Designed miniproteins, single chains, continued (3). Designs and how they scored, part 6

Each design is a single chain, and the fold is of that chain. pLDDT is the mean over its residues in the fold that is shown.

## One batch from the design tools (miniprotein)

Design m8184
Fold by ESMFold2-Fast:
Parts: C-alpha cells; structure tokens; sequence
Structure m8184 (fold): chain A 81 residues (1-81)
C-alpha cells in the first residue's frame, strides 16, 4: 500500500509537469498508467506499469521539458519520504 501510494504521487507529479509543459502525449501516458495502478493490487504489476510509464513519458519529452519533469519526480519522492 505505501509503495503503491508513492508510485501514485510520483506519477501525478510527473503528469502535472508534462501537462504544464504542454506535452499532452506524455501526460496521457501518465494518466493511463495512474488509472491502471489504481485498479491493480499486485505490486509486481504496479512496479512494471510505473517504470514503463515514466520511461515512455520521458522519451516523449523535449530536453527542456525533461529538466522540469525530473525535478517534479524528485520532489514527489522527497515529499513522500
């Protein structure tokens, strides 16, 4: 549950950063992953969805958008600690 909550917070922060940057494709990938994770109870599947979604979203971002995205992810992790 705690690990799932962390993944949700990180993906929400990443999605918001992508939306703020105007990258709707990256934001959509993250939104779909959030819906998938919220419905999952298997932590192994949750980890796979989380890793896949972050990687796919990151690949869709420009270099400038990646800096803000990385900061949002890091800040969310630190806040959840």
Amino acid sequence: EKEKELFIKVLEAARDAARQAGNTEAADVLSKALEEIKKETDIRKIREIFQRALGQAYALLTPEQRAAFEKAVRDAIEEAL
Scores: mean pLDDT 84

Design m8185
Fold by ESMFold2-Fast:
Structure m8185 (fold): chain A 65 residues (1-65)
Amino acid sequence: ELEEEREELRERYEEARREAEERFEELRSLPLEEKRALFEELARNARTVVETILAGLLDEEIKRE
């Protein structure tokens, strides 16, 4: 049933997005060098949706600085 599949994917993505945002909030206060190192590690080793979203958030933050 397509509607159930869409709901499950949406819920998983929303949970992953929330977790990534919470983790990112903790990381926002880190020095730029540590943010870059963490981004590089996540870019190489991201296996989950959360890690992928978090890497994107870190990349955007680094570009702002």
Scores: mean pLDDT 75

Design m8186
Fold by ESMFold2-Fast:
Structure m8186 (fold): chain A 75 residues (1-75)
Amino acid sequence: MEALIIDIGGTTVKEVNALAAELGVKVGMSMVDAAQTLAAAGIDQIYVIGVSNEEEAKALMAKYEGKMPVVLVGR
């Protein structure tokens, strides 16, 4: 099972989709804690994508909505 972490230039979880929330990822967690939570929940592949702004991050979240757990990381 796969998951996506979108990094806008920070280390704190700012937003999660419903699938990531069901696996125990919470807003306010560190990116490391979020990745460990996903791995503990049975995620075997985590993709990390760096983007330059929130607009790009929101577009990626919308693209993968309902397809996999998605976590947005920022400041």
Scores: mean pLDDT 84

Design m8187
Fold by ESMFold2-Fast:
Structure m8187 (fold): chain A 94 residues (1-94)
Amino acid sequence: SSALRQARQDFLQASNDLNDAIESGDEERIIEAIRRLTAALERLFEAGASEDTLEVMVRGAEGLVRRLRYRGASERVIEEAERLLRLARRMLAE
C-alpha cells in the first residue's frame, strides 16, 4: 500500500538521521533521533508491516544497542535504544 511504502521511507530516513546523530556525538541529538525512529517504527507497524520486516527491525535495534555500547554511549542513550528494542520485540510477538 502507499501508506506502508511511505512508512518504510520515513523509517529509512529516521535511521539515516540517527546515524548522523551518532556521528555528531551529541547525546541529546542521539536521544531525539532514537525517539523519532521509535515513532517511525510504530507507524510502520500500524501500516501493516510484515513479520519479516519486523524481524529485520528487531535485528536492527539489537545492532544499534551493540553499536552504542561499543562506542561508549551514556546510560541515557543506551536506555533509549533498549526501549526501542523492547518495543520492536513486543510488536513482533503480536
Scores: mean pLDDT 88

Design m8188
Fold by ESMFold2-Fast:
Structure m8188 (fold): chain A 83 residues (1-83)
Amino acid sequence: SEAEKLIEKARELVAKAQELLREGRYEEALEAAKEALKLAREALKLAETREEVLRAIAVALAAIGLAYEAALKLGDLSRAEAP
C-alpha cells in the first residue's frame, strides 16, 4: 500500500539519521529525522490496517527521539519541533 511505502522510506531515513548522528553530523541528522517524521505522519493518514497504524506510530516515535537528540547536540531543542 502507499502507507507501507511511506513507512519503508521513513525507516530508511531513521537509519540515515542514526548514522549521521553517530558521525557528529547533527544538522543533517536533524533534517533526516524531521523528513522521516513527515513521511511517518503521512503514512498514518493513509494507513488502512491496525498493523500499518502501529508501524507508522513506531517510526514516528523513533524519528521524534532522533530529532530531539540531534537538536540537543545543536543546542536548540526548538529545532526538533520546527516545521
Scores: mean pLDDT 85

Design m8189
Fold by ESMFold2-Fast:
Formats: sequence, structure tokens, C-alpha cells
Structure m8189 (fold): chain A 92 residues (1-92)
Amino acid sequence: SAAAARQKAIEQLINALEQAARLAEEAGDRVGARAFLVLKEATELDPSIAPGVGRAGAKLARELAERYPEKREEFLALADQLEAISAELEAL
């Protein structure tokens, strides 16, 4: 069902934001890590904002990919994942 697909996509978004926060911590970017956790908390409080959160998270991940070349591919993969989840939520 569309409702089940939406719930699954939101769970995937929350998991991707947690992964992005951990990757930012590994890169030494505590501010970036906190920003991903704020996006996660906002989604948990109001799931209706999830597509916008996915796009914001993807943008932040791309910015961190530029700042941390050693983690670039991991941040870009997370950005692609967050964009894909956002697009799925917009289509539902």
C-alpha cells in the first residue's frame, strides 16, 4: 500500500540521516553531525516534511563531500540515497 511504502521510505530516511551523522563525526565535523541529527529529529516530530528533509540532508552531504576528500565517495553515496528517498516520498 502507499501508506506502507511511505512509512518504509521515512524509516530509510531516518536511517540514512543517522549514517550521515556518524560519517560526519568520523570526519571530525561535529556541527555537520548535529545538523543531520536535527533533520532526523524534525522528521520524527513531523513526518510530512520528510521529502524536504531528504533534499536538505542530500545538500549537506554534498557540501561535506567537498570539505572532506577522504570521505567524499561515502558522503556522495549518502547524498544520492537521500535524494532517491526524497523523490520516492514526493511520488507517493
Scores: mean pLDDT 91

Design m8190
Fold by ESMFold2-Fast:
Structure m8190 (fold): chain A 55 residues (1-55)
Amino acid sequence: SKEEIKEKAIEAAKKLVEDGFSKEVALAMVRRELEPVFSEEELEEILKEIEKALE
């Protein structure tokens, strides 16, 4: 489901930051993976949630 993909995306972004990537790079990499699955509107919302989770 889209919700499961969102949860995995948040986990992936957190792991990227833990691995030493910047928050900006982690968000850019996750965005690329989500582009085929989400609309631009949905993508903006999920990326905001991921960014907030990385605070």
Scores: mean pLDDT 81

Design m8191
Fold by ESMFold2-Fast:
Structure m8191 (fold): chain A 65 residues (1-65)
Amino acid sequence: KEKIEELVKKLKELSDKGTELFRQIRAARAAGDREALEQAVAEYNKVVDEMVKLTREIRKEKEKL
C-alpha cells in the first residue's frame, strides 16, 4: 500500500528530526541558552504531536486493507 509506505516514511523522518531536536535541547541547556532551549522544546513538542497523528492515520489505513 503506497499510502501506508508514505506515512511510515514520514513518521521515520519526524522521528529522526525529534532525535536531532533532543540533541539541540541538550546542547542549549549545557550552553545556558534559554531562548534556544525554549525554541527547541517547542519544535520537539510539535514533532511529537505530528508523530502521534501519523501513527493513528497509519493504523486507520491498515484497518482498510
Scores: mean pLDDT 82

Design m8192
Fold by ESMFold2-Fast:
Structure m8192 (fold): chain A 66 residues (1-66)
Amino acid sequence: MKLLVKTTLSVEKLTGLILRLMGIPGVDVKILSDNELEVTTTLSPEQFQALKADLESIPGVTVTEL
């Protein structure tokens, strides 16, 4: 499953987010631009929805299912 993640985060906060995501087994991150990430997962549907909800809770982060 895939997420498009758009952010208004600073470079420092964005780097921290990328490192957090890359630390999750079954999660791959592709940097599309300075403000956009493509997140590809092999997570269960429950874990995927939990990850999406966690990301949406971050101020300055917008998530779209691909």
Scores: mean pLDDT 83

Design m8193
Fold by ESMFold2-Fast:
Structure m8193 (fold): chain A 87 residues (1-87)
Amino acid sequence: MEKVKEYEERIKKNPNDAKAWLDLAVHYLELGEYEKAIQYAEKVAKSKDPRYQAEGYLILAKAYEMLGETEKAQEYFDKALKVMDEL
């Protein structure tokens, strides 16, 4: 609980803190809160750092897989692979 507030405070001070968005997305993914994981992972995927973009797409793929949205999961997985190929 307090760890989530720490990440939220970091984001409030610096909305470009891709690591804080990533940590929140992973936290909610691990809790099974897939829709929240998607919301935060979309912020990570918009990062200018290709490494964070790929991580964001991988979390989106996993969250959609867990929700049974197989086509969306495959789309985001393919996007992650394309970003990683360009690294």
Scores: mean pLDDT 82

Design m8194
Fold by ESMFold2-Fast:
Structure m8194 (fold): chain A 111 residues (1-111)
Amino acid sequence: SATATATATDSETSVSVTLTAGNATVTATATATTLSAADVTLQLALAAEDNGTAVSARAPTVVLTGATDAAQTGTATVTGQADPNAPATFTASARLVSTGGTATLTVTLTV
């Protein structure tokens, strides 16, 4: 199975997460307001079928895009590891700084 979680720490930031069945894809959208800074963390976990089964996954792809009307800066870091006795967890983190508009962090993982 696959699970996804996204969090934002700025009070003016909204975050949504979508998880699609089949190919495990996770999309997180964060909206940063004027002079707001938002930390967005997206985690994708793939569980082994049992404690002895390794989970195989390709390295995730991470894309950070900014809004047209704002100077938006961010860095995205992806870490992850497969463990046969635990779910493989992939984490992408980005700090979004905006003078207005919307920035989107997208993580895609194929199993």
Scores: mean pLDDT 45

Design m8195
Fold by ESMFold2-Fast:
Structure m8195 (fold): chain A 68 residues (1-68)
Amino acid sequence: MSPEERAEQLLRETLARVEALDPDDLAGLSAVEVEWAERMLAELSGELIERAVRRYGEAMEERDRRLA
């Protein structure tokens, strides 16, 4: 498996995990993990980006709203 193919597979598995995450799980992420997730999302194309970014963003917004 090429590095590209491996990265793609890891991204797909990670996206499936993110889609299954509770917003409370995302609130526990470190700054490094948040940066990593944002970089991964930036490397995706089309509908995958929109879907993942929307769900991640909604969860983070909800976390911030609860803390306000």
Scores: mean pLDDT 65

Design m8196
Fold by ESMFold2-Fast:
Structure m8196 (fold): chain A 67 residues (1-67)
Amino acid sequence: DAAEAARRAAGAARAAGQTGAASPEEIDKHMELAEAGRAREAAEGVARASRASGHDFIADQALKAAE
């Protein structure tokens, strides 16, 4: 459901932040999107930031979380 997808996307965003794959500001933005029921957009944002930092595994995990 949307709530579970949102939680998974937020979790992926936090994981990306902990590995340095995304800035704290980007993590906060993606968590707000996830809480608003826009989990897919949040996951795509995390994936983009993670790929830019070379963390492809975190990017793939974020996209999978939003399915």
Scores: mean pLDDT 65

Design m8197
Fold by ESMFold2-Fast:
Structure m8197 (fold): chain A 65 residues (1-65)
Amino acid sequence: MEKEREEAIERLKKFLEELGLKVVKVEGDTITVGVEQWTLQTSFRALRAMGEAVEVGASLKLVKL
């Protein structure tokens, strides 16, 4: 379970980076991502990222850079 969770978080981290979101830090099952500007594209990508985080059982935290 712990090992599977770590692998799932690593995959989620890669997915977030592919979406163009900057990963600021990872704390346990919480991933903090930074956004420089809020656009329609960024909002849409954030929603997709939140959906993936829920599927993995992780928490996603969004912060403005």
Scores: mean pLDDT 73

Design m8198
Fold by ESMFold2-Fast:
Structure m8198 (fold): chain A 56 residues (1-56)
Amino acid sequence: SGVEFLKKVAEGEEFEKFLELVNQNRLAAGHKPLDEAEKKKIKEAVKKNVELIEKE
C-alpha cells in the first residue's frame, strides 16, 4: 500500500540520520567511524528486519 511505501521511505531518511549520530558518538568516544561496508551491512540487516515487521 501507499502508506507502507511512505513508511519505508521515511524510515530510510531517519536511518541515515541515525547512522550519522552513531558516527558522531563513536568519534567523540575516540572510536573509528563506520566505513561503507559496515554501513551497508547494518542497512541490509535493518531492511530485512523491517520487511518482517511491516507484514500487515
Scores: mean pLDDT 68

Design m8199
Fold by ESMFold2-Fast:
Structure m8199 (fold): chain A 56 residues (1-56)
Amino acid sequence: MEELVKQADEAEAAGDYRRAAELYIQASLKAWDEGNYDLAVELTRRAAEFRARAEA
């Protein structure tokens, strides 16, 4: 999970909002599977924000 978040942060820094959103979704699913539901929800929200930015 931490590696996925790091990759998402790097994609965000590069302006690749679509890739960042995809990586945050993957990280959220991993967090959910590990029982960290609060983090999974937060990462899902972040992914939605970056998807919106990619489409704007």
Scores: mean pLDDT 81

Design m8200
Fold by ESMFold2-Fast:
Parts: sequence; structure tokens; C-alpha cells
Structure m8200 (fold): chain A 119 residues (1-119)
Amino acid sequence: MNEDLVRLLEELRTLSEEERLAYVNKLLGTNLSLEELLELAADENSGRRLIAIQALGLIGDERAVEPLTRALADPDVSVRRAAALALGAIGEPGRAALERALADPSPEVRAAAREALAL
């Protein structure tokens, strides 16, 4: 096994442990699955929605396209901006939804949509 792979796995374990510790304290001991992140993107708390949306963008799974598309209509500007960037990170499957963000009332969301579509 490569030493580089061992180091990466150790870094990922540290990150997973910190995220697990933060959410175990709130959710009574469940590891966050993709399905749980998809549900969290619709959470009552805008800060939790923001974190979930950013995580879904980093994962890049096409199953996130529909909940991220819904997040483009979120009352919170930061959530809509994050949704536009996350759809851009997913690429082609998110493109049609991302084009709707070009018409957002916020200049920040429109800028994020243009940046994501230019990639």
C-alpha cells in the first residue's frame, strides 16, 4: 500500500471524526449518509441547509440535483448562492436548473450562476 494513501486515509478519518462528533451530539449517533444530507438540505435552519448544500456539491452525486434545484428558491441568499455553485460542481446534470439562477433577484446568486456556467 502506498504511504500517500495511508496519509490521505488518516486525514479523512480525522475529518469524518470531527463531523461525526458535531452531528452525533445533535442526532443521537448516526453517521451522515447521502440520503441524510439530502434531507438536511431542506432543514428548518438555514445554516444547516448551507452546510448540507456545500457537502452535496463536494460529493457531486446526481441525486442532489433535485434538492439543490429547490434550494435555488430558498429565502436565504447564502443558501441560493451555495446551491448555484453546487449545481455547477455537479456539471451537466445540474445545468438546466443552474440557468434559472441567472434570473435570481440577488446579484451574488446571478454572479455564482455565471461563474458555474462558464466552467
Scores: mean pLDDT 70

Design m8201
Fold by ESMFold2-Fast:
Structure m8201 (fold): chain A 74 residues (1-74)
Amino acid sequence: MDKEKLITRAIFAALTGNFEAALENLEKMKDSPEVKKAIEIAKEGLERVKQTESEWERIDLGAELAKKIIEELK
């Protein structure tokens, strides 16, 4: 699977608050220096999602962190 597909899957997963799936896709690119910070953002999301009380709070968190992941991967 190419990097573009892995990045797309990671971003979509993060947008839905599914940081486990985001990490799974980012970890497949762990040898790329540009994704190391994105991995740390996804790990932060995994911890922060445990504090969300609603599906909408998870989506809002996902949108915030997906934006940060996109900035790190450019």
Scores: mean pLDDT 79

Design m8203
Fold by ESMFold2-Fast:
Structure m8203 (fold): chain A 55 residues (1-55)
Amino acid sequence: SDEQLERMAESLLLAKTDPVILDLAMKDLGLSREEIESIRSLEEAKKLVEKALAK
């Protein structure tokens, strides 16, 4: 679980600079572009992933 969360958080950071990954993150996690672009650190990305998965 922690390993998967970390991998997903890393993908969210990459989504800030890669439009293909951004589209996949928005679709799979139900996150807005604004939410993903607001991420400033891996810890913030982890929190956003946890919030998205909490439903």
Scores: mean pLDDT 80

Design m8204
Fold by ESMFold2-Fast:
Structure m8204 (fold): chain A 77 residues (1-77)
Amino acid sequence: MSELDKKLRELAKAGAPEEEIRELFDEMVYQGLRDLIDAIVDVLVKRGAITPEEAEALRQRLLEKLDAEYEKWKKSR
């Protein structure tokens, strides 16, 4: 189980306010998605599918896309 899953379950068991749990979830999902992008790019380099230079360019593009989509999602609230 990830640190995100552990912390959310601990807060829920402790009876933390639902709003606080949601805000923490949103922040940690965003961080988890950033970590996932890094992991995917690293796997592609290790398998020889892309070069390290292409990997950095891809990582930057994916992070920029994630930031744009996350901002749209926050504005929808």
Scores: mean pLDDT 74

Design m8205
Fold by ESMFold2-Fast:
Structure m8205 (fold): chain A 68 residues (1-68)
Amino acid sequence: SLAELDQALATAASAALTNPEVKELMEKALEYIAKAAEAYKAGAPQSVIDEYLKKAEEYVRKAAELAK
């Protein structure tokens, strides 16, 4: 759910301040969010945008799991 992803993002972001490994995973998530935003601006197909967002979500979830 979006609420679950929001909680994971908050947990990971907080932990990134003290855990370099969590920070690295969050930086990768932000990279994919940036790629999704650029694809959106360029008028790319929704499938391309969704693929980047899916990769970003995977990194956020990995960061949150490590942060627990």
Scores: mean pLDDT 83

Design m8206
Fold by ESMFold2-Fast:
Structure m8206 (fold): chain A 56 residues (1-56)
Amino acid sequence: SASDQRIVERVREELRKGTEVGEGLALIALGVAKAIGDDKLAEELQRLIDEERRRR
């Protein structure tokens, strides 16, 4: 859905800019991507979460 795309886009943009994103919010966005059945979006979100966690 459009709201799901907005969540994904927001989290991706925050991580791309190097802005800290709450781990809870990032996990929620990942859950949304999995729920809509978009494996590619889920993979992108997982990678961004892992990179953010590794940076800390």
Scores: mean pLDDT 68

Design m8207
Fold by ESMFold2-Fast:
Structure m8207 (fold): chain A 83 residues (1-83)
Amino acid sequence: MDPALLRVPAEVKVGEKAVVEWDPGDAPTRIRVFDEEGNLVAEAENADRLEVTPTKPGTYRVVVEDEADPPRRIEAELKVLPP
């Protein structure tokens, strides 16, 4: 997946909805969002949009992987501020 195809807000506050969007193309994709401690907080498969409402402040990690040949992986960070 091209880095330009993953769109993540630079920052949100706790309790605010963060919208993550990507172009899945023709290959199956999986997206996962991890909090600063590495806990999985949201995931979706074969979608082009995921909404996350963070409950804790910190730097969250967004990971998108596809099953294209060759497989592609892209990562981005979402900064979550205290309310």
Scores: mean pLDDT 75

Design m8208
Fold by ESMFold2-Fast:
Structure m8208 (fold): chain A 106 residues (1-106)
Amino acid sequence: KAIAGYKEKLKSTDKQTQATAYFNLGNVYKGLGKYDEAVKAYQKALEIQKALNDKEGEAKTYFNLGNVYKDLGKYDEAVKAYQKAYDLDPSNELYKKGLELAKSLQ
């Protein structure tokens, strides 16, 4: 199973591998509707990505957190997450559209 494979990668001493595994676990949990587990996995990925100054990984993780918060009807949290993704990559039209949509739902 994808979850078991990503959990195995969490045993890696490589922090970038661990961050990617947490991000992918978040994606799998989100797809399964396990939003609490998805948020926790994304928050772990974000913690490592910030420590590594991985701005691209941070932006992607914030965008996916925004999607989870939006799906939960937590529009204020969704706006904050999308805003962080947009601030990290203002040229990304998908991040801009996510932010605009979440603001329209507040």
Scores: mean pLDDT 87

Design m8209
Fold by ESMFold2-Fast:
Structure m8209 (fold): chain A 55 residues (1-55)
Amino acid sequence: MKEKLEEALKKIALGEDIEKLPGVTLEELFELADKDKDGKIDEEELKYLYEFLEK
């Protein structure tokens, strides 16, 4: 996993409001960011995660 993405995902899963969602795990969150399964997170997906964290 990319360091930037990994840090963002960890904060969401461990500190952010992600717990409100049912059965949301770090793995599922990672899959959401990589819907195309390119093995890479698109800039749009990465920015979306950052904006989500900035709340």
Scores: mean pLDDT 53

Design m8210
Fold by ESMFold2-Fast:
Structure m8210 (fold): chain A 64 residues (1-64)
Amino acid sequence: SAKEEEILELLRELEEGKISPQEAVERIKALGLSKREIIQTILRLVREGKVSEATAAKVLELLL
């Protein structure tokens, strides 16, 4: 989905050091998804090898 692609792009910008973990979380929350949908999407992207576990952990710590 378009929102999943936006989450992936934001997480990649975080991996590249272009944005902070806090900025990534704020921009992801602005997409209007529930916390549950955001967490499930991030975990799926990690399982698919599209995002590192280290990057996902930085965002998930701020969501949990």
Scores: mean pLDDT 86

Design m8211
Fold by ESMFold2-Fast:
Structure m8211 (fold): chain A 60 residues (1-60)
Amino acid sequence: DLAERNAEAARRAAEAGDEAAAMTASYDGFKLGPEAGRLAAEAAEEAGSPLAVETARRGM
């Protein structure tokens, strides 16, 4: 599932401290659909990237 792979990418970017990549993955999630965007934002938040979460919410 593209949504799950995108959420995993957002989480890994956030874990690596790459906030720009985490934000991009979260935004790309919203292009796949609102549920995919939420999954990516939640994954980034769990990994400790609040900026990715906020950017995704503003992109909605």
Scores: mean pLDDT 68

Design m8213
Fold by ESMFold2-Fast:
Structure m8213 (fold): chain A 62 residues (1-62)
Amino acid sequence: DEIKRVIIRGMNKIQEALDKGDYDKADEILKETIERLRKLGASQEVIDAVKRSYDVMKQKVE
């Protein structure tokens, strides 16, 4: 499932950027991941879930 692979790879790269304190890079990777998911035909529910996961990840680095 290409959608699952894009999500997993994107989330892993975002986590790496957040662990380094690179919030700008994390936001860039999120944007690129969402655009790739849209091109693959991912539903709005999937995109919203990815955005919510990102918000949770950001809270854990505070």
Scores: mean pLDDT 83

Design m8214
Fold by ESMFold2-Fast:
Structure m8214 (fold): chain A 115 residues (1-115)
Amino acid sequence: DMEAEREEIIRELTEKYGMPRESVEVQIDYLLSLGASLEEIREILRAAATGDLPRLLELLKRLIERLSREQILRFAREHFADREELEELENAPSLEELKEKAKELLERWAKQRLE
């Protein structure tokens, strides 16, 4: 049951990790819009909440492998690429090169700091 799984994720992140409910709901809805499953979302948000950067990177790189060009560019624009980096991504000659560049930028972003 998707509704029950969603509520379990919200409860874990709010009660165990002290995340605001609204923030958790927004992040779940966003990741669902990128085609992530609730199981993947739970793992991503748990890794983020615990500062498990290697696990977070692994999960987000796996997500990028499944995304369309437009979804990758939206994800990069909203979360981990600056204007110059976004321009470089937009000029990638193939989806394969776009995915590799996006993963490199994501790794740099994650190492800079999860707030």
Scores: mean pLDDT 82

Design m8215
Fold by ESMFold2-Fast:
Structure m8215 (fold): chain A 67 residues (1-67)
Amino acid sequence: MKKEKEYKELYRKAISAETAAELNRVGYDFSKSLPSLEKDAELSKKSAEESEKLAKELREKAEKLKS
């Protein structure tokens, strides 16, 4: 059905956002151990949180299309 293409696209975007969140979490873990990189740690944490929120919103939109 036509909605299946929209579902696949939203799901793809959700996976991309989840991957970005995981990479930023790794960056945060590395940077937080080094006092000179405190600003980088804060930016990585914020980026991870924003990507996690985006991924959740995209998954919710995809689920609404499956009804």
Scores: mean pLDDT 80

Design m8216
Fold by ESMFold2-Fast:
Structure m8216 (fold): chain A 74 residues (1-74)
Amino acid sequence: NLIERLPKRIQEAAKKLIEEKGIAATSTRDIAEAAGVSVGTLYKHFPSTKELKYSVSIKITLEEAKKRKEEEEK
């Protein structure tokens, strides 16, 4: 189901790009391209791209904190 998978795919594309080049260097167009959708489709699911980037950055921080904890406990 494309509708059910699309928001998650957009978030995963945003996460990958933010991890690679940071929030400031990651554009809405880059996220849409990486997710395989049009910019218009992205805006339909995420009218606030600032909110999208913020939610993804929190998710990255939690993931990074978990990995660091695991590595530093060695």
Scores: mean pLDDT 73

Design m8217
Fold by ESMFold2-Fast:
Structure m8217 (fold): chain A 101 residues (1-101)
Amino acid sequence: GATAAGIALLNAGIANLNAGNYSAAIANFKQAIALLGSSNVTALNNLGIAYLKLGKYSQAVATLNQAIALNPNNAVAYANLAAAYANLGKAAEAAAYAAKA
């Protein structure tokens, strides 16, 4: 079913992320979110990390903010938001998110 297919895509995305295949990881995580729903925090966290690794900092920020809206105690998302804001030259926001990590 869609859940099993979505989990398989999530796992494929994680494998691609670990292998440095960031564009393939992004495609896999976007498809996993389409099948599992936009409330899947694991998929959103990993999509945000993949955007960050690819240098797509604005997309990383948007995606990780979605993850935090669903789980406000998401230390991984705060750490990666701090990195994204630092790369965007937003030092104040980077420091604020690093403090929450």
Scores: mean pLDDT 88

Design m8218
Fold by ESMFold2-Fast:
Structure m8218 (fold): chain A 100 residues (1-100)
Amino acid sequence: SAGEEAARRAYEAGLEGGGEGGARAGEAAARAAEAEGAAAGARAGGAGARGAEEAGGVEASMAAGAAATAAATALAAGADKEEAARAAELAAEGGRRMAE
């Protein structure tokens, strides 16, 4: 499904991106949430967090999780893709700082 495809892409982005994995996973989660709803966005974010954890540890994982939650929440509230992506980027930065 599109949600499974987005989750795979988020996982690979997290794994390759290291510290950038959170931002890329957030973007994938926002797209998944828009296409298939908040649960699909959360799954894609979780996949990205796992990839980021394997490559960059806890900080990257927390960033990816925060980004996924923010993107799904924004889309559920009626935000567009650009607004959801901005929310994900801000949340990812917050998640990284909290992990320290």
Scores: mean pLDDT 66

Design m8219
Fold by ESMFold2-Fast:
Structure m8219 (fold): chain A 55 residues (1-55)
Amino acid sequence: SMENARAFAKQMLDDMVNRWKVPEELAREVVISALESQGVPREVAEEIVDEVVAE
């Protein structure tokens, strides 16, 4: 579901940026790729990540 995809993206992005100190640009690309591998189209994955980052 879109809600589950958003929750997944938020958790993964938080872990990568705040725990592992990965640069945000790289973390965004990794999360987008992870969502795509789960069947989310790239344009939708980018939108989800943009919404999560804006929070």
Scores: mean pLDDT 82

Design m8220
Fold by ESMFold2-Fast:
Structure m8220 (fold): chain A 65 residues (1-65)
Amino acid sequence: MDIFKDIEKKSKEEIEELIEERRRALEEAKKALEEAKKAGDLHAEIGAKLRVIGEELDIELLESY
C-alpha cells in the first residue's frame, strides 16, 4: 500500500502520530548503524544506513502534508 493514499484519508493528529512512529524507527535505525560501525560489520552498517535513509524519506513525506 502507498503511504500517500493513507495520509490523504487521515486526520492531522493521525499524521502526527505516524511522524512520531517514523521518528522512533529512525532513532532505532541510527542506533543499529552505530552498533554496526563499532562492530566493524560492513554488511550490517550498509543495511542500517539504508533503513535510516528510508525512515528519513518517510518522515519528509509525512511532514509535507
Scores: mean pLDDT 77

